Designed miniproteins, single chains, continued (2). Designs and how they scored, part 7

Each design is a single chain, and the fold is of that chain. pLDDT is the mean over its residues in the fold that is shown.

## One batch from the design tools (miniprotein)

Design m4211
Fold by ESMFold2-Fast:
Structure m4211 (fold): chain A 75 residues (1-75)
Amino acid sequence: SLEELIEKAKAKDPIAIDTMISRAEMKRLRGVAMSPEEEEALAYAREHEEEARKEITEQKIALRGDAEAIARSLE
């Protein structure tokens, strides 16, 4: 739900931050208005976009790395 997405984004979940930004961009392209709560959450997500992108990139690198290193990272 949107409420869960906003909560996770405020908790600095990188996937939630990326999802919030993508969702807002899709609404903008469709000319759909965002609620004030969505706009506030988007502003917060934008402030943490660079950090979230870095974390997602690091997760992708880990998934493409050595199998032993990947297994160790799941602790």
Scores: mean pLDDT 73

Design m4212
Fold by ESMFold2-Fast:
Structure m4212 (fold): chain A 105 residues (1-105)
Amino acid sequence: SVVDQARQILDQAVRYARQYIRGEISPEQFVTKMQQLVKQMGELVQQALSASSSTIAEVSRLLMQMTGLLDLMAITARLDGLDPSPILDVANQVGALQTQLIQQL
């Protein structure tokens, strides 16, 4: 289902966040990987707009969780003395997708 695909993307985002926190990937690699997931999520949002209101609501909740994850990662970057702007830009893109879904409810 669209919801299951969106959940898999969120699970991958959490894995990338853990890799970043552990120093296994660079900040630049993290942003690039998250941009790829946002693109995939955007495609799922277009599919969700043609689905039931329950599917739209579930995908919207997953987008809220993804935004929350990115906000925490931006705080982590700031605490490490890094510019949080690239991560916040990704969070804003996720927020725009969520707004698109909510306006169809």
Scores: mean pLDDT 88

Design m4213
Fold by ESMFold2-Fast:
Structure m4213 (fold): chain A 64 residues (1-64)
Amino acid sequence: SMEEILEKANTLPPDVREALVKNLMHLTGVPEDPDLDTALRKAYEKDPELVEKIVNHVLRVHES
């Protein structure tokens, strides 16, 4: 769900979260938004499967 993805992304360090959200905005064609949670929500609404795949990949790389 969108709420689960937002929660997961918010566990990332701020610099990693910012880079992740910017990449997702680019990949989904979402316009730039200064609020990262709003941007991530819009990206998820555009392509939930892509967002889930990339967020889970980034979490895996940054855990252990």
Scores: mean pLDDT 78

Design m4214
Fold by ESMFold2-Fast:
Structure m4214 (fold): chain A 70 residues (1-70)
Amino acid sequence: MSPRERLAQMLERLQQTVNRAAETMSPQQLQALLQQVRQAAAILKQRYPQDSALINAALARIEAALRAAS
């Protein structure tokens, strides 16, 4: 499996985990979760700078889902 394929799978699993966690969270907890997701995305972009567009697209989808939940 290529590093890009592994990254794509990790981003999909992260989105699923965040969506599941968001179902039981208050608006304040959702804001804290969003900050944690942004920090995780920043670390991933440092590790995979050539895939920053893929990471940014996944982050945007997660942020939109969390905003809709809050």
Scores: mean pLDDT 77

Design m4215
Fold by ESMFold2-Fast:
Structure m4215 (fold): chain A 81 residues (1-81)
Amino acid sequence: ALEELKELLKEPLSPEEKALAERALALAEEALKTEDIFKLIGLLLDLIGLVIEAEKLGLEKALRAARLALELVRAKLREME
């Protein structure tokens, strides 16, 4: 998932897609560094917000990035349960 997200950022992206995709990557990287369940829940909510934003703007590559990052945070939360 993280490698897929990094590869997506190597694709040609619009400035808006790149901004949302970079934000999704930053949230995913922060999730991998934290053991705080409440912080992970906050990151999960932020990523859900990015998914909604990308869908409203029709930014398909940003939506893909946000969904990949969301699955990374979900996987991390399952490891901590």
Scores: mean pLDDT 82

Design m4216
Fold by ESMFold2-Fast:
Structure m4216 (fold): chain A 69 residues (1-69)
Amino acid sequence: GKKKVEEERKKGDKEIEDFKREGYQRIQQKLQVGISDMQKETDQTNKAIQELEKKREERVKELEKKLKE
């Protein structure tokens, strides 16, 4: 009867809404992990750049000292 169709529709609508809510929660969790991972990569990259800049400056200073000898 019509009532069984309406009950099945309501059940399907709830399943869709529950799936959407759970999916959005998983997306938010993955976003937070992704942000954390991006921050770590940014920090590592910045540290590597700083080390390279320091090495460049040290090498330049060594060259300047040798050229003045």
Scores: mean pLDDT 83

Design m4217
Fold by ESMFold2-Fast:
Structure m4217 (fold): chain A 81 residues (1-81)
Amino acid sequence: MGPKAASVEELLKNITPELLEKIKELVELFEKDREKAVEEARKYLLDLVKNKKITKGDELIGSNVLAGDLEILKEVIEKVE
């Protein structure tokens, strides 16, 4: 089945400083080049899976980017700051 976009609250529970930086990078990239942002997120998640380093936060971020719902990611940035 296709990925379900995570809620702002679910993302906030799994946010780390490293994930926040990655969210900011992906949001900025999406505004400049949507296709590149999706591809970058896909590569990031695949690399983490291959190395068995994927976290719940990474899965949630990837689901939102793949679903094309970056508005939720922007809300997470605003709430953390």
Scores: mean pLDDT 69

Design m4218
Fold by ESMFold2-Fast:
Structure m4218 (fold): chain A 97 residues (1-97)
Amino acid sequence: KVVRLTVRALVYAETDEERKALEKKIRDALNAYAAQSKAFASGVTKVEVRKVAPHLYEITAELLVDESAKEEIARGVEQTLKALGSVLEVRTEVEEE
């Protein structure tokens, strides 16, 4: 069964250009990870950006994944994004519709 994986990354950016660059970097990293695993039913389907404080943004991305692999994928996604130097925090959630 396919489920929705929601990835939330807290990032620091001083300018809109830096924020857009981080958004692209996160999207590209997630799409690259998804392309390497058959457990992903999609690449990034939705991206939302929310300003949570001055220079702090929450970037939320959604992907569709195989339910049987959800724990492994969540761990891999968190590790991949935490390796990016501008990402302060990463959280993942699995939701069934």
Scores: mean pLDDT 80

Design m4219
Fold by ESMFold2-Fast:
Structure m4219 (fold): chain A 70 residues (1-70)
Amino acid sequence: SEEDQKLIEEVKKIVEEIVKLIREDPNDIEKIMKLNNEFIKLLDKLPEDLQNKLIDEMNEKVRKAILEVK
């Protein structure tokens, strides 16, 4: 649906912001945790299959960002 598509875009935007923080300021744990809480809140509004897909996508992007910082 259009509503689901909009939520997916909001989730992806938060993921990109988390990835950016990990690259630029990985010690800002409070902001990273706040964004993660917003990510979870938006995911709760989506169907289970879309939640799993977005979680997998986030985990992969975060993993790559961590490797780039180290």
Scores: mean pLDDT 81

Design m4220
Fold by ESMFold2-Fast:
Structure m4220 (fold): chain A 86 residues (1-86)
Amino acid sequence: MLEEEARKKALEVFEQFMKENPLSEEQLKEYLEQAKAMVAKMDATYEEAVAKAEAQSPGEGVEKVEFLYITAKVLKEIFEEELKKL
């Protein structure tokens, strides 16, 4: 399913990023705040984003917006989980 695929991809990207760029606790907090801001923006503009995407690609716009939203939520969860390990 899309959520499972998005989670797997986000985990792979995050692991690769951490391998190349070891993050401090302070940097993890900054990235978490950015992820939270992305989720909040999607929450606030979801209906608008869906309406615009649906107008351009009926039946495809909703799926694309949902995929981006799920990816943002998964990244937020990953950063929260990593901070809890500290």
Scores: mean pLDDT 75

Design m4221
Fold by ESMFold2-Fast:
Structure m4221 (fold): chain A 74 residues (1-74)
Amino acid sequence: DKKEEALKRAEELYERLKEAIEKGDEKEVLEVSREFEKLIEENSELLNTDPEFRKKVQEILNEMQKLIKEYYEK
């Protein structure tokens, strides 16, 4: 199921982002951000047609945005 694969990938990217921030690995933070952008692009139809999928992806995106903001605001 494409939705399950996309959600699992989003969760993996979120965990990878947390580790990168804890290690201060700016290169990895940027890489994870780019991979998440690709995930959104590749799943644009699902995001437009499935409100539950959209909500779950949006929640993950919001948490990732908070982590990035906290990291750069110090």
Scores: mean pLDDT 82

Design m4222
Fold by ESMFold2-Fast:
Structure m4222 (fold): chain A 104 residues (1-104)
Amino acid sequence: SLDDLIALEESTIKRNEEVIKRLENNPDVSTLELQQTLGVQQIHETVVYQYALKQNDSETAEEEREHIDLLVQAEQAGDVEETIKALKEILEKEKERLKKLKEK
């Protein structure tokens, strides 16, 4: 349902904000911890992607695919700055989507 999708998006936004804050407060984080952080985020984005597919929401599914691609690029770069940049870009897109969903 629309309410379920809104709840899922709100959860994802909260998660992304917490992760960004953690990384900004700990810029000396290890490569392993950085990879674990990106892996967890990829799982969250994959859950939203699968839910969008079940709701026949191709726009949200396509956007989530782009988010996963950004996370993969950040993982390949292997640095905190690139990871924060990717997560912030994803967060802004998620906030825009949530606003659009609430307008329905």
Scores: mean pLDDT 80

Design m4223
Fold by ESMFold2-Fast:
Structure m4223 (fold): chain A 79 residues (1-79)
Amino acid sequence: SEKEKELERFEKWIQKRLDEAEKTYTPEIVEIVKEAAEKLFEIHKDYLDGKLTPREYIEKVQEILFEANKKIQEIKKKE
């Protein structure tokens, strides 16, 4: 119940960020943000299920954010 509520809260927060991104960024950047959001959701779910240690969770989150930012920066250089 608490895990489901936490995951639902996280999903709603992600959706709000995606709605804002669609108003602010190009479609190509929005797709990168969506992909990162989906990966973050799965990692957060795995962490809540006890499949990841706190260290592994932080490392995977940082990796996802780093890769997304790298892709966004490459697109920004073309704009």
Scores: mean pLDDT 82

Design m4224
Fold by ESMFold2-Fast:
Structure m4224 (fold): chain A 87 residues (1-87)
Amino acid sequence: SSLEEEIKKLALELTRLVAEMRGKTVSEEQEKTLIETLDKLSLHQQVSLLERELDYALSTTPEDNLEAIKRLEELRERARELREKVE
């Protein structure tokens, strides 16, 4: 898949995971808004936004939620790999 598609997939997975952790679901309109927001940004800006959102999600996740932390850390490693590709 293209780098742009990989970034969008990561953004959707992160958004869905954060909603799940809060007992919520992401609507189709919210997912469309996310994609439209990303489409207005450069690839460098998109990756920077995702790194910032991941850091925030990790910092606000309770330390005893080991499953959520593990999933977020896996997404953060994917964001790091994407960062190297956009530099």
Scores: mean pLDDT 87

Design m4225
Fold by ESMFold2-Fast:
Structure m4225 (fold): chain A 89 residues (1-89)
Amino acid sequence: MEELRRLAEEMVAVDPATEEAARAALEHVEKGLAEPDLARAQEHFSEALNAVGEAARRLEAAGARDEALELGGRMATVIVEALEALAAA
């Protein structure tokens, strides 16, 4: 979560228009981590990945394509790794 919060803050620093989507991604990850049903947890993590994609699209539209790829890709990787760790437990 600390790494995801840092990446979300970096996205917002590039363009404040990403704040809502970045916040939604963090909220969905927190819900997924708290969810005892794996299928429901997967749904929350899918919503988090969709929110990351929206934030990355906003950065790209603002002309920050390199930042969209770097920050969006890193957030997506952390979210996928969290889901894989949860599924393995």
Scores: mean pLDDT 85

Design m4226
Fold by ESMFold2-Fast:
Structure m4226 (fold): chain A 65 residues (1-65)
Amino acid sequence: MGLAKPTAEEQAIIDKALAETEKAKTWEEVNEIALRVITEIENPTIATAAALRLIGLALDRELAA
């Protein structure tokens, strides 16, 4: 199947980003976290999946625009 599993280093980046997103209060903060994940994770499938996870978490928290 076409979904790649993250490496230990990529998983650490994702876990940190998720924790930071849980503390974020604005979409600007979430956008900065997502850009960091996309920049640090070279695999586009993993980077995209992680970014979507962060956005979903932010939507559930009803963050300011």
Scores: mean pLDDT 76

Design m4227
Fold by ESMFold2-Fast:
Structure m4227 (fold): chain A 87 residues (1-87)
Amino acid sequence: IEEIREYLKKAIDAIKAGDYEKAEEYIKKAKELVDEIVKAGDEEKLEEVKELLAEALKEVAAIAAPLPASVQASIAAIEARRREKEA
């Protein structure tokens, strides 16, 4: 849980700094850890992780809205990685 929180925080900070490659890497790491918790079936941790992901995604969406087109491209790349795990 703390590790997931740390990665999400680093990802948001990287997006704010314009380092989208690092942000994408941190988001991917956080999602991998979330998947492990889901596989383990830990319901308490799963609920906490779900809230952390929702809050992180809201913060990313909020800071992306007033930013230039390059930010939209970076978010599209993050979304593409999310969709790859479902394919």
Scores: mean pLDDT 64

Design m4228
Fold by ESMFold2-Fast:
Structure m4228 (fold): chain A 74 residues (1-74)
Amino acid sequence: AEEARRVAREILLRLLQGATSEEIGKFIKDAVEKGVDLEEIARALAELTGMSPEEVLRQLKELIEYAEKLEKRR
């Protein structure tokens, strides 16, 4: 739970600083690979932004898929 909140806050800060979809997707993928639960990240982000957890989870999955597609090219 604490790790997911830290990751969610970092995602929000990176978005506010103009990070690209690729950069955010790679960051989320790295956090998940380290054992942070994607649904917990989505819930924490939803709490910070006022969005629904379901909508946030959908967007996070799309960002991961986008980063994975780009990773294969370089």
Scores: mean pLDDT 81

Design m4229
Fold by ESMFold2-Fast:
Structure m4229 (fold): chain A 50 residues (1-50)
Amino acid sequence: LTPQQLSELEQEEQTAQESAQGVADALGLDQTLTQKWTDLFIDVAQSSLK
């Protein structure tokens, strides 16, 4: 990964975690499921940066 791709990944990871936590709080979702979903989202974001 290039430094730019790493920076984009970090931003996507932060945004995904914040969004997932907000949704989890609103829906009463388990944090374990939220984390799993966030990991999948980050994988997709990594692919889109290539």
Scores: mean pLDDT 69

Design m4230
Fold by ESMFold2-Fast:
Structure m4230 (fold): chain A 83 residues (1-83)
Amino acid sequence: MEKIKELVEKALEYLSEIVKPETLEAAKKRAEGELEKIENSELTEEEKKEIIEKAEEIAKEAEEAKKNKDTSYKDSEVAELKK
């Protein structure tokens, strides 16, 4: 449970720096829905594993996207602060 929450929060934090506010709100709402299902439902070990794997995948994608922002995004502010 706590590990899933941590992964989701980490993914949303990474996304908050690189996506539009409306995309972030959609992702946050989706994450809250999934966490509520985990808290309020008896899930099988298989269902829990699937949710964890999906959360880990999202976290990895968010981390890669943040890394790409740092290295490939050409925002004027980022370009000025390059090093």
Scores: mean pLDDT 60

Design m4231
Fold by ESMFold2-Fast:
Structure m4231 (fold): chain A 56 residues (1-56)
Amino acid sequence: SRREELIARNEATAAELERYLAEHGSQLSPTMRLLLQLVINGTRTLVERMRERLAA
């Protein structure tokens, strides 16, 4: 379904951001690291909500 594709896409995006943070975290300011962590967390929360809606 369209929701399943959006879930997969958002999971891939979160994974990419996590890899970027792991690879470049030492080159980023503490503030930028925190902002990226917030984006990753927000994306994963969105995926969780989408999965809940699909299951309901």
Scores: mean pLDDT 82

Design m4232
Fold by ESMFold2-Fast:
Structure m4232 (fold): chain A 75 residues (1-75)
Amino acid sequence: SKERIIKLLEKAIEALRKGDYLTAAKYMVEARREALKAGDHETAQKISDVLTELLKTHDIEKAIEKLEEIIEELK
C-alpha cells in the first residue's frame, strides 16, 4: 500500500538524520520492494536513484530532500 511505502521512507529519513546509513538503506530497499509489489515501478526507480546517489556522494541532506519529494508525490 502507499501508506506502507510512506512509512518506510519516513523511517529511512529518520535513520539518515541520526547518521545510521545501514538502517536507512534497509528501509529504502524495503520501500522499493513494496513499490515493486504494488506495480509502482516509477516510485521504485526513484528510490533506487536516491540510494545510488547517496552511495556515490554521501550527501545525506540531498537524499532526505529527494525522499521527502517521493513521499509528497505519494500523498
Scores: mean pLDDT 88

Design m4233
Fold by ESMFold2-Fast:
Structure m4233 (fold): chain A 73 residues (1-73)
Amino acid sequence: MGAAAEKLKKAKILDKQLDEALRRTTKTGEAALPVDIVKKTLEELGESLPKDFDAKDAQKVIAEAQRILLENS
C-alpha cells in the first residue's frame, strides 16, 4: 500500500471518530477534547506520537485530514 492510501485511511478513521464524539456531545452534553480524540485514534492505528504532541498539533492533523478527504470526494 502507498503512503497516500495510508493517509486517506487515517483521515477517514479520524473523521469518523470526531463525528462520533460530536454526536455524543450533542446527545449527552459531554464535551470531548479534540486533542484526546486525535491521540486515541492515532494510537489505535499504531502511530508513534511525539511526547510534545499538543492541541495545536491535533488541530493541524484534523485540518490535513479534512483537506485529504475533500481532495478525494
Scores: mean pLDDT 73

Design m4234
Fold by ESMFold2-Fast:
Structure m4234 (fold): chain A 70 residues (1-70)
Amino acid sequence: MEAILQMVARQIEMIGLIFQAELQGRQEAAQRMQAIHDETMKRLQQLTDPEEMRRVAEAALREIERIARE
């Protein structure tokens, strides 16, 4: 339960950061973030363990946050 909720929360955070980058005119950064999000979504569809899904989502969010801080 908790792991799935945390995964969903990370997905919402990723979408928010991509949208913010687009609003700021950081088109290249937004595209890089979107590529990470798309790849993460594909990977999550292949996983069944909620804890592993949470870890994958957290790793993706960290990478997107790194790009957002540029």
Scores: mean pLDDT 82

Design m4235
Fold by ESMFold2-Fast:
Structure m4235 (fold): chain A 58 residues (1-58)
Amino acid sequence: SWTLEQIREAGKYHGVPVEELQKRGARVAEAGARVALESGHTERAQEGLRRSAERLRK
């Protein structure tokens, strides 16, 4: 599952609480990042969260 740090990274880039970020439907990018994390690719997971947050910010 997701680490708290990765969830915080998504919130940091968007500038809103992580719960609000998730409610806005960034789920597709976050799902991909979670799969990358489960495969041992934490850098891909964080990149996915960053992209998710950027899409919601715009």
Scores: mean pLDDT 55

Design m4236
Fold by ESMFold2-Fast:
Structure m4236 (fold): chain A 89 residues (1-89)
Amino acid sequence: MELLLRAIGLLLRLIGLEFELELLKKSDLPPAEKLARARRLLAEARAILAEIEALARRGRDPLVDRALARARALIAELEALIAELEEQL
């Protein structure tokens, strides 16, 4: 029960970051500002991944595995966006 509730909380935080990334991609902000915001989102995503990995070490379940997959996908997408934005600067 406790592991499930913690995993749900982390998934909600990931959903929030995924929403912020979609808004950032659709924004008309200058590349430098987009890069700064993308780096902030990446730092937050990495922190959430570390928390999910800590939960995975205490017990494995499908929700924790889903959270790991989503966190890693978000980090990969953010790293790709950062690389693209750095090429524009």
Scores: mean pLDDT 85

Design m4237
Fold by ESMFold2-Fast:
Structure m4237 (fold): chain A 66 residues (1-66)
Amino acid sequence: MDPEEARRYYEEGLRAYEEGRYEEAAKHFKKAAEILSSINDPKLAKELFEAMKGYAEALAKLGVQE
């Protein structure tokens, strides 16, 4: 898997979140986190954290708590 693909999903998640499409935002953030987690590179820990945070924030908007 490619960090650039994860970045693309993260950016799609941010756009969806800004547009109020929280279900789509959660889906995109989760996919970004899955890709980064699969790479399992400590140097990508910040990017993984940001993707997980976006996912949690999108779920919170939907009334779901992680």
Scores: mean pLDDT 79

Design m4238
Fold by ESMFold2-Fast:
Structure m4238 (fold): chain A 61 residues (1-61)
Amino acid sequence: SVEEIVNEIEKAVKEAKEQGKSLTEIRDIVAGILAKHRPNLSEVEFVKVAKKADEIIKKAL
């Protein structure tokens, strides 16, 4: 579900921040999660997840 993917992204971003990863590394991790789930999402669902991912990254800075 969209909610499960968003939760996965939030957890991954939190862990990456705790490890001292750069913004570029965090963006790459998030892109990998999005790519993994893309085949199982409608275009509308993908856009929702992508928007939430961008918000999560911005708030983590």
Scores: mean pLDDT 85

Design m4239
Fold by ESMFold2-Fast:
Structure m4239 (fold): chain A 55 residues (1-55)
Amino acid sequence: MSPLEKMIAQNEKAAEQYKALSKDPSVDPLMRLVFEIAANSEEYLAERIKKKQEQ
């Protein structure tokens, strides 16, 4: 497995975790927004790495 494949897997896993936290009603509303942004950032980074790996 290439280093890029490992990074993609790690970023996708982080995105899933942050997305779950962003939907948790026990989490502070501001922190839920932060986690939503973090999840989107991790997803975006994973997609960017995938495109770089495909080249």
Scores: mean pLDDT 80

Design m4240
Fold by ESMFold2-Fast:
Structure m4240 (fold): chain A 81 residues (1-81)
Amino acid sequence: MEQELKSTIADLETELQAAVQELRDAGLPEAAAEVEAQGQKYLEQARKALEQGDYQSALQYIANAQSVVLRGRAEATRARR
């Protein structure tokens, strides 16, 4: 469980950076900064929950981070079209 969640957090960190770059490339630097800050905050909370053995909270923060990444990507896509 812990190792699987750590892997998921690492993958999400990579996806968050990709979403932030897509927003910057779309000409949305303020949105990019907000997505980066919010996503990093949730990923940090997920890591802390894992260190405490609170897998339920870690899963909730991971879900929140996934939501941030998806919203960021959707925003970048709308700006390009």
Scores: mean pLDDT 85

Design m4241
Fold by ESMFold2-Fast:
Structure m4241 (fold): chain A 85 residues (1-85)
Amino acid sequence: MAGLPEERIPSEEEIEEIVENTGGLKSREKAVEAVRRVLRRLVEHNPRTEEEVLELVEEVLEELGDREDEVGIRAAALRLYERVH
């Protein structure tokens, strides 16, 4: 499958902005790291639906072994997906 074009990949600044605009986070640093990992998976897999994006988020949360801020991380990941599509 074709990955996400490089010109559509959000910058570190855009990731931080999306995370900062996500309310209720207990750890900004952990949320930013989780969203960065989701972005790498979005670039590799170029998902077509929000459900596929949420599956990638679950993979990241499982890999990190940390579910703190999972609701906020999912919201940030969906905003990230909307910006690239």
Scores: mean pLDDT 77

Design m4242
Fold by ESMFold2-Fast:
Structure m4242 (fold): chain A 112 residues (1-112)
Amino acid sequence: MLEETLEATIEAIEEIKKKADPQMQKDLDLLKKALVEAARYIKQGKVDKAIQVLRDAAKKVSPKLKEMLENVVATIERLSATQGPEAAFLFGLELVLSMLAMEVAILKLEER
């Protein structure tokens, strides 16, 4: 489930990237890299390192993508103790995927 949601999130990022300007493409690449690296740390139980990766990326991206990264961090911080770090990260990814899927749908409507 975590791997499947991460893959779907990456696919949504790549779809948006096709229509993005060069600065947004760089920001989307940073978002993708941060989510992949955070997932590796989460699987290793290194929650603090995962949060650090996400926070560091949030400082380097546009406000919209910063909000997505901050939502993942907030979800991990709120839910890791009760649900475990992998489940908390999965919920964070599902929120990001929902936001990205809506953006992809808007872009597809604009291609008419």
Scores: mean pLDDT 83

Design m4243
Fold by ESMFold2-Fast:
Structure m4243 (fold): chain A 98 residues (1-98)
Amino acid sequence: MVEEAVREASFRVREAAIERAKKLGLSIGLGMYLAGLVSRAIREAARKLVEQGKDEEAVKLAREVSDYAVKSINEAKSLLELQEAVKKAIELTRKLTE
């Protein structure tokens, strides 16, 4: 289900961002904020795809964007790299929505 895929994606990104923020000495609030930007982008893109009858593509988008975001967030060594990881995840969401 699209709703479950989006919820799972949002949870995975949130957990990764919070954990990475902690390891980088940043606030949990900043991690939550950055994760929120990705989760919002995924939710908006998935909604647009569902409106077009593309439920399978919405599920695929949620999974691909969250997989990319989690990997890039876990590789981030600084605040700048963490912000870049989030920015690129949002850009990927736009590309997959057309």
Scores: mean pLDDT 88

Design m4244
Fold by ESMFold2-Fast:
Structure m4244 (fold): chain A 120 residues (1-120)
Amino acid sequence: SEVERLKQQLLEADPADVERITALVNEALELLKAGKLSGEQIVELIRTLLALAERSTDPFAQRVIVAEAGQLIQTAIDLGKLSKEQLAEVKALLEALKAARPDLAAQLDDMIALLDKAIA
């Protein structure tokens, strides 16, 4: 499937290749807007991006990857594509990354606040 290919390409992406990661996230956003992603698939793509950010050794690339994950999260919320359980799962993933990478706390706190509003 297009989603499995996209997930595999993200898993294989060089965390420093921000142009490639941005292009792959743009493909995910197009699939999301077309209604071709389930909530579970959206959560798995977000999980993959946050894992990629955690493995990045370049602070610039790391912040770009987190911003790209934020774009997927915002779009999924705006389109009502995530259940309350899936929103809580994404929040837990962001909190886990914040614990692993305290230098990202400010950026992740903005995304966590967005999810808290969506869950309420």
Scores: mean pLDDT 89

Design m4245
Fold by ESMFold2-Fast:
Structure m4245 (fold): chain A 67 residues (1-67)
Amino acid sequence: SPEQAQQQAYQRGYDQAKALAKQGEVGEGLLIMAATVAGQSAYGRGIKDAATEEGLGELVVPLVERR
């Protein structure tokens, strides 16, 4: 279903962002790139939420919410 596809995309973004946040400055650079490409997608929302939990919200939120 569309809801399941969106939930899976969100979870993928969340898991990737959590893994990247643990890789220090290199992980932060990769998070910025991923957030920029993802935009306001479900995947991007997952990245935004995980990055915010890891204290990187200020770097990532504006890129995900970019129009």
Scores: mean pLDDT 81

Design m4246
Fold by ESMFold2-Fast:
Structure m4246 (fold): chain A 100 residues (1-100)
Amino acid sequence: SAELEALLAELVAKARELLALMNEAGFPQELIDAFERELLAIVVYLRDGDWARARAAAERLRALLEEIRERSKGFPEDVRERIDELIEEIEALLERIEAL
């Protein structure tokens, strides 16, 4: 649907901003790779109409977002605030997609 594609485009855009910030801040490559894999899984499964697998990938992505938030506590305040904002935006987009 047009609404799903619009929400997915926004999700990918916000996720890419978070990935760029994680790379700049020196987050572990394993965490960056895991986040990118789960994001890609959500996009692929939703486009295939596999809502069950997409939901499972979204739950794994949410767990990674919590790990990212926890690890960010050691970074400068401006970096932490931007990470928290992006995580909140990504979580809100996942909720909107799941409500479709």
Scores: mean pLDDT 90

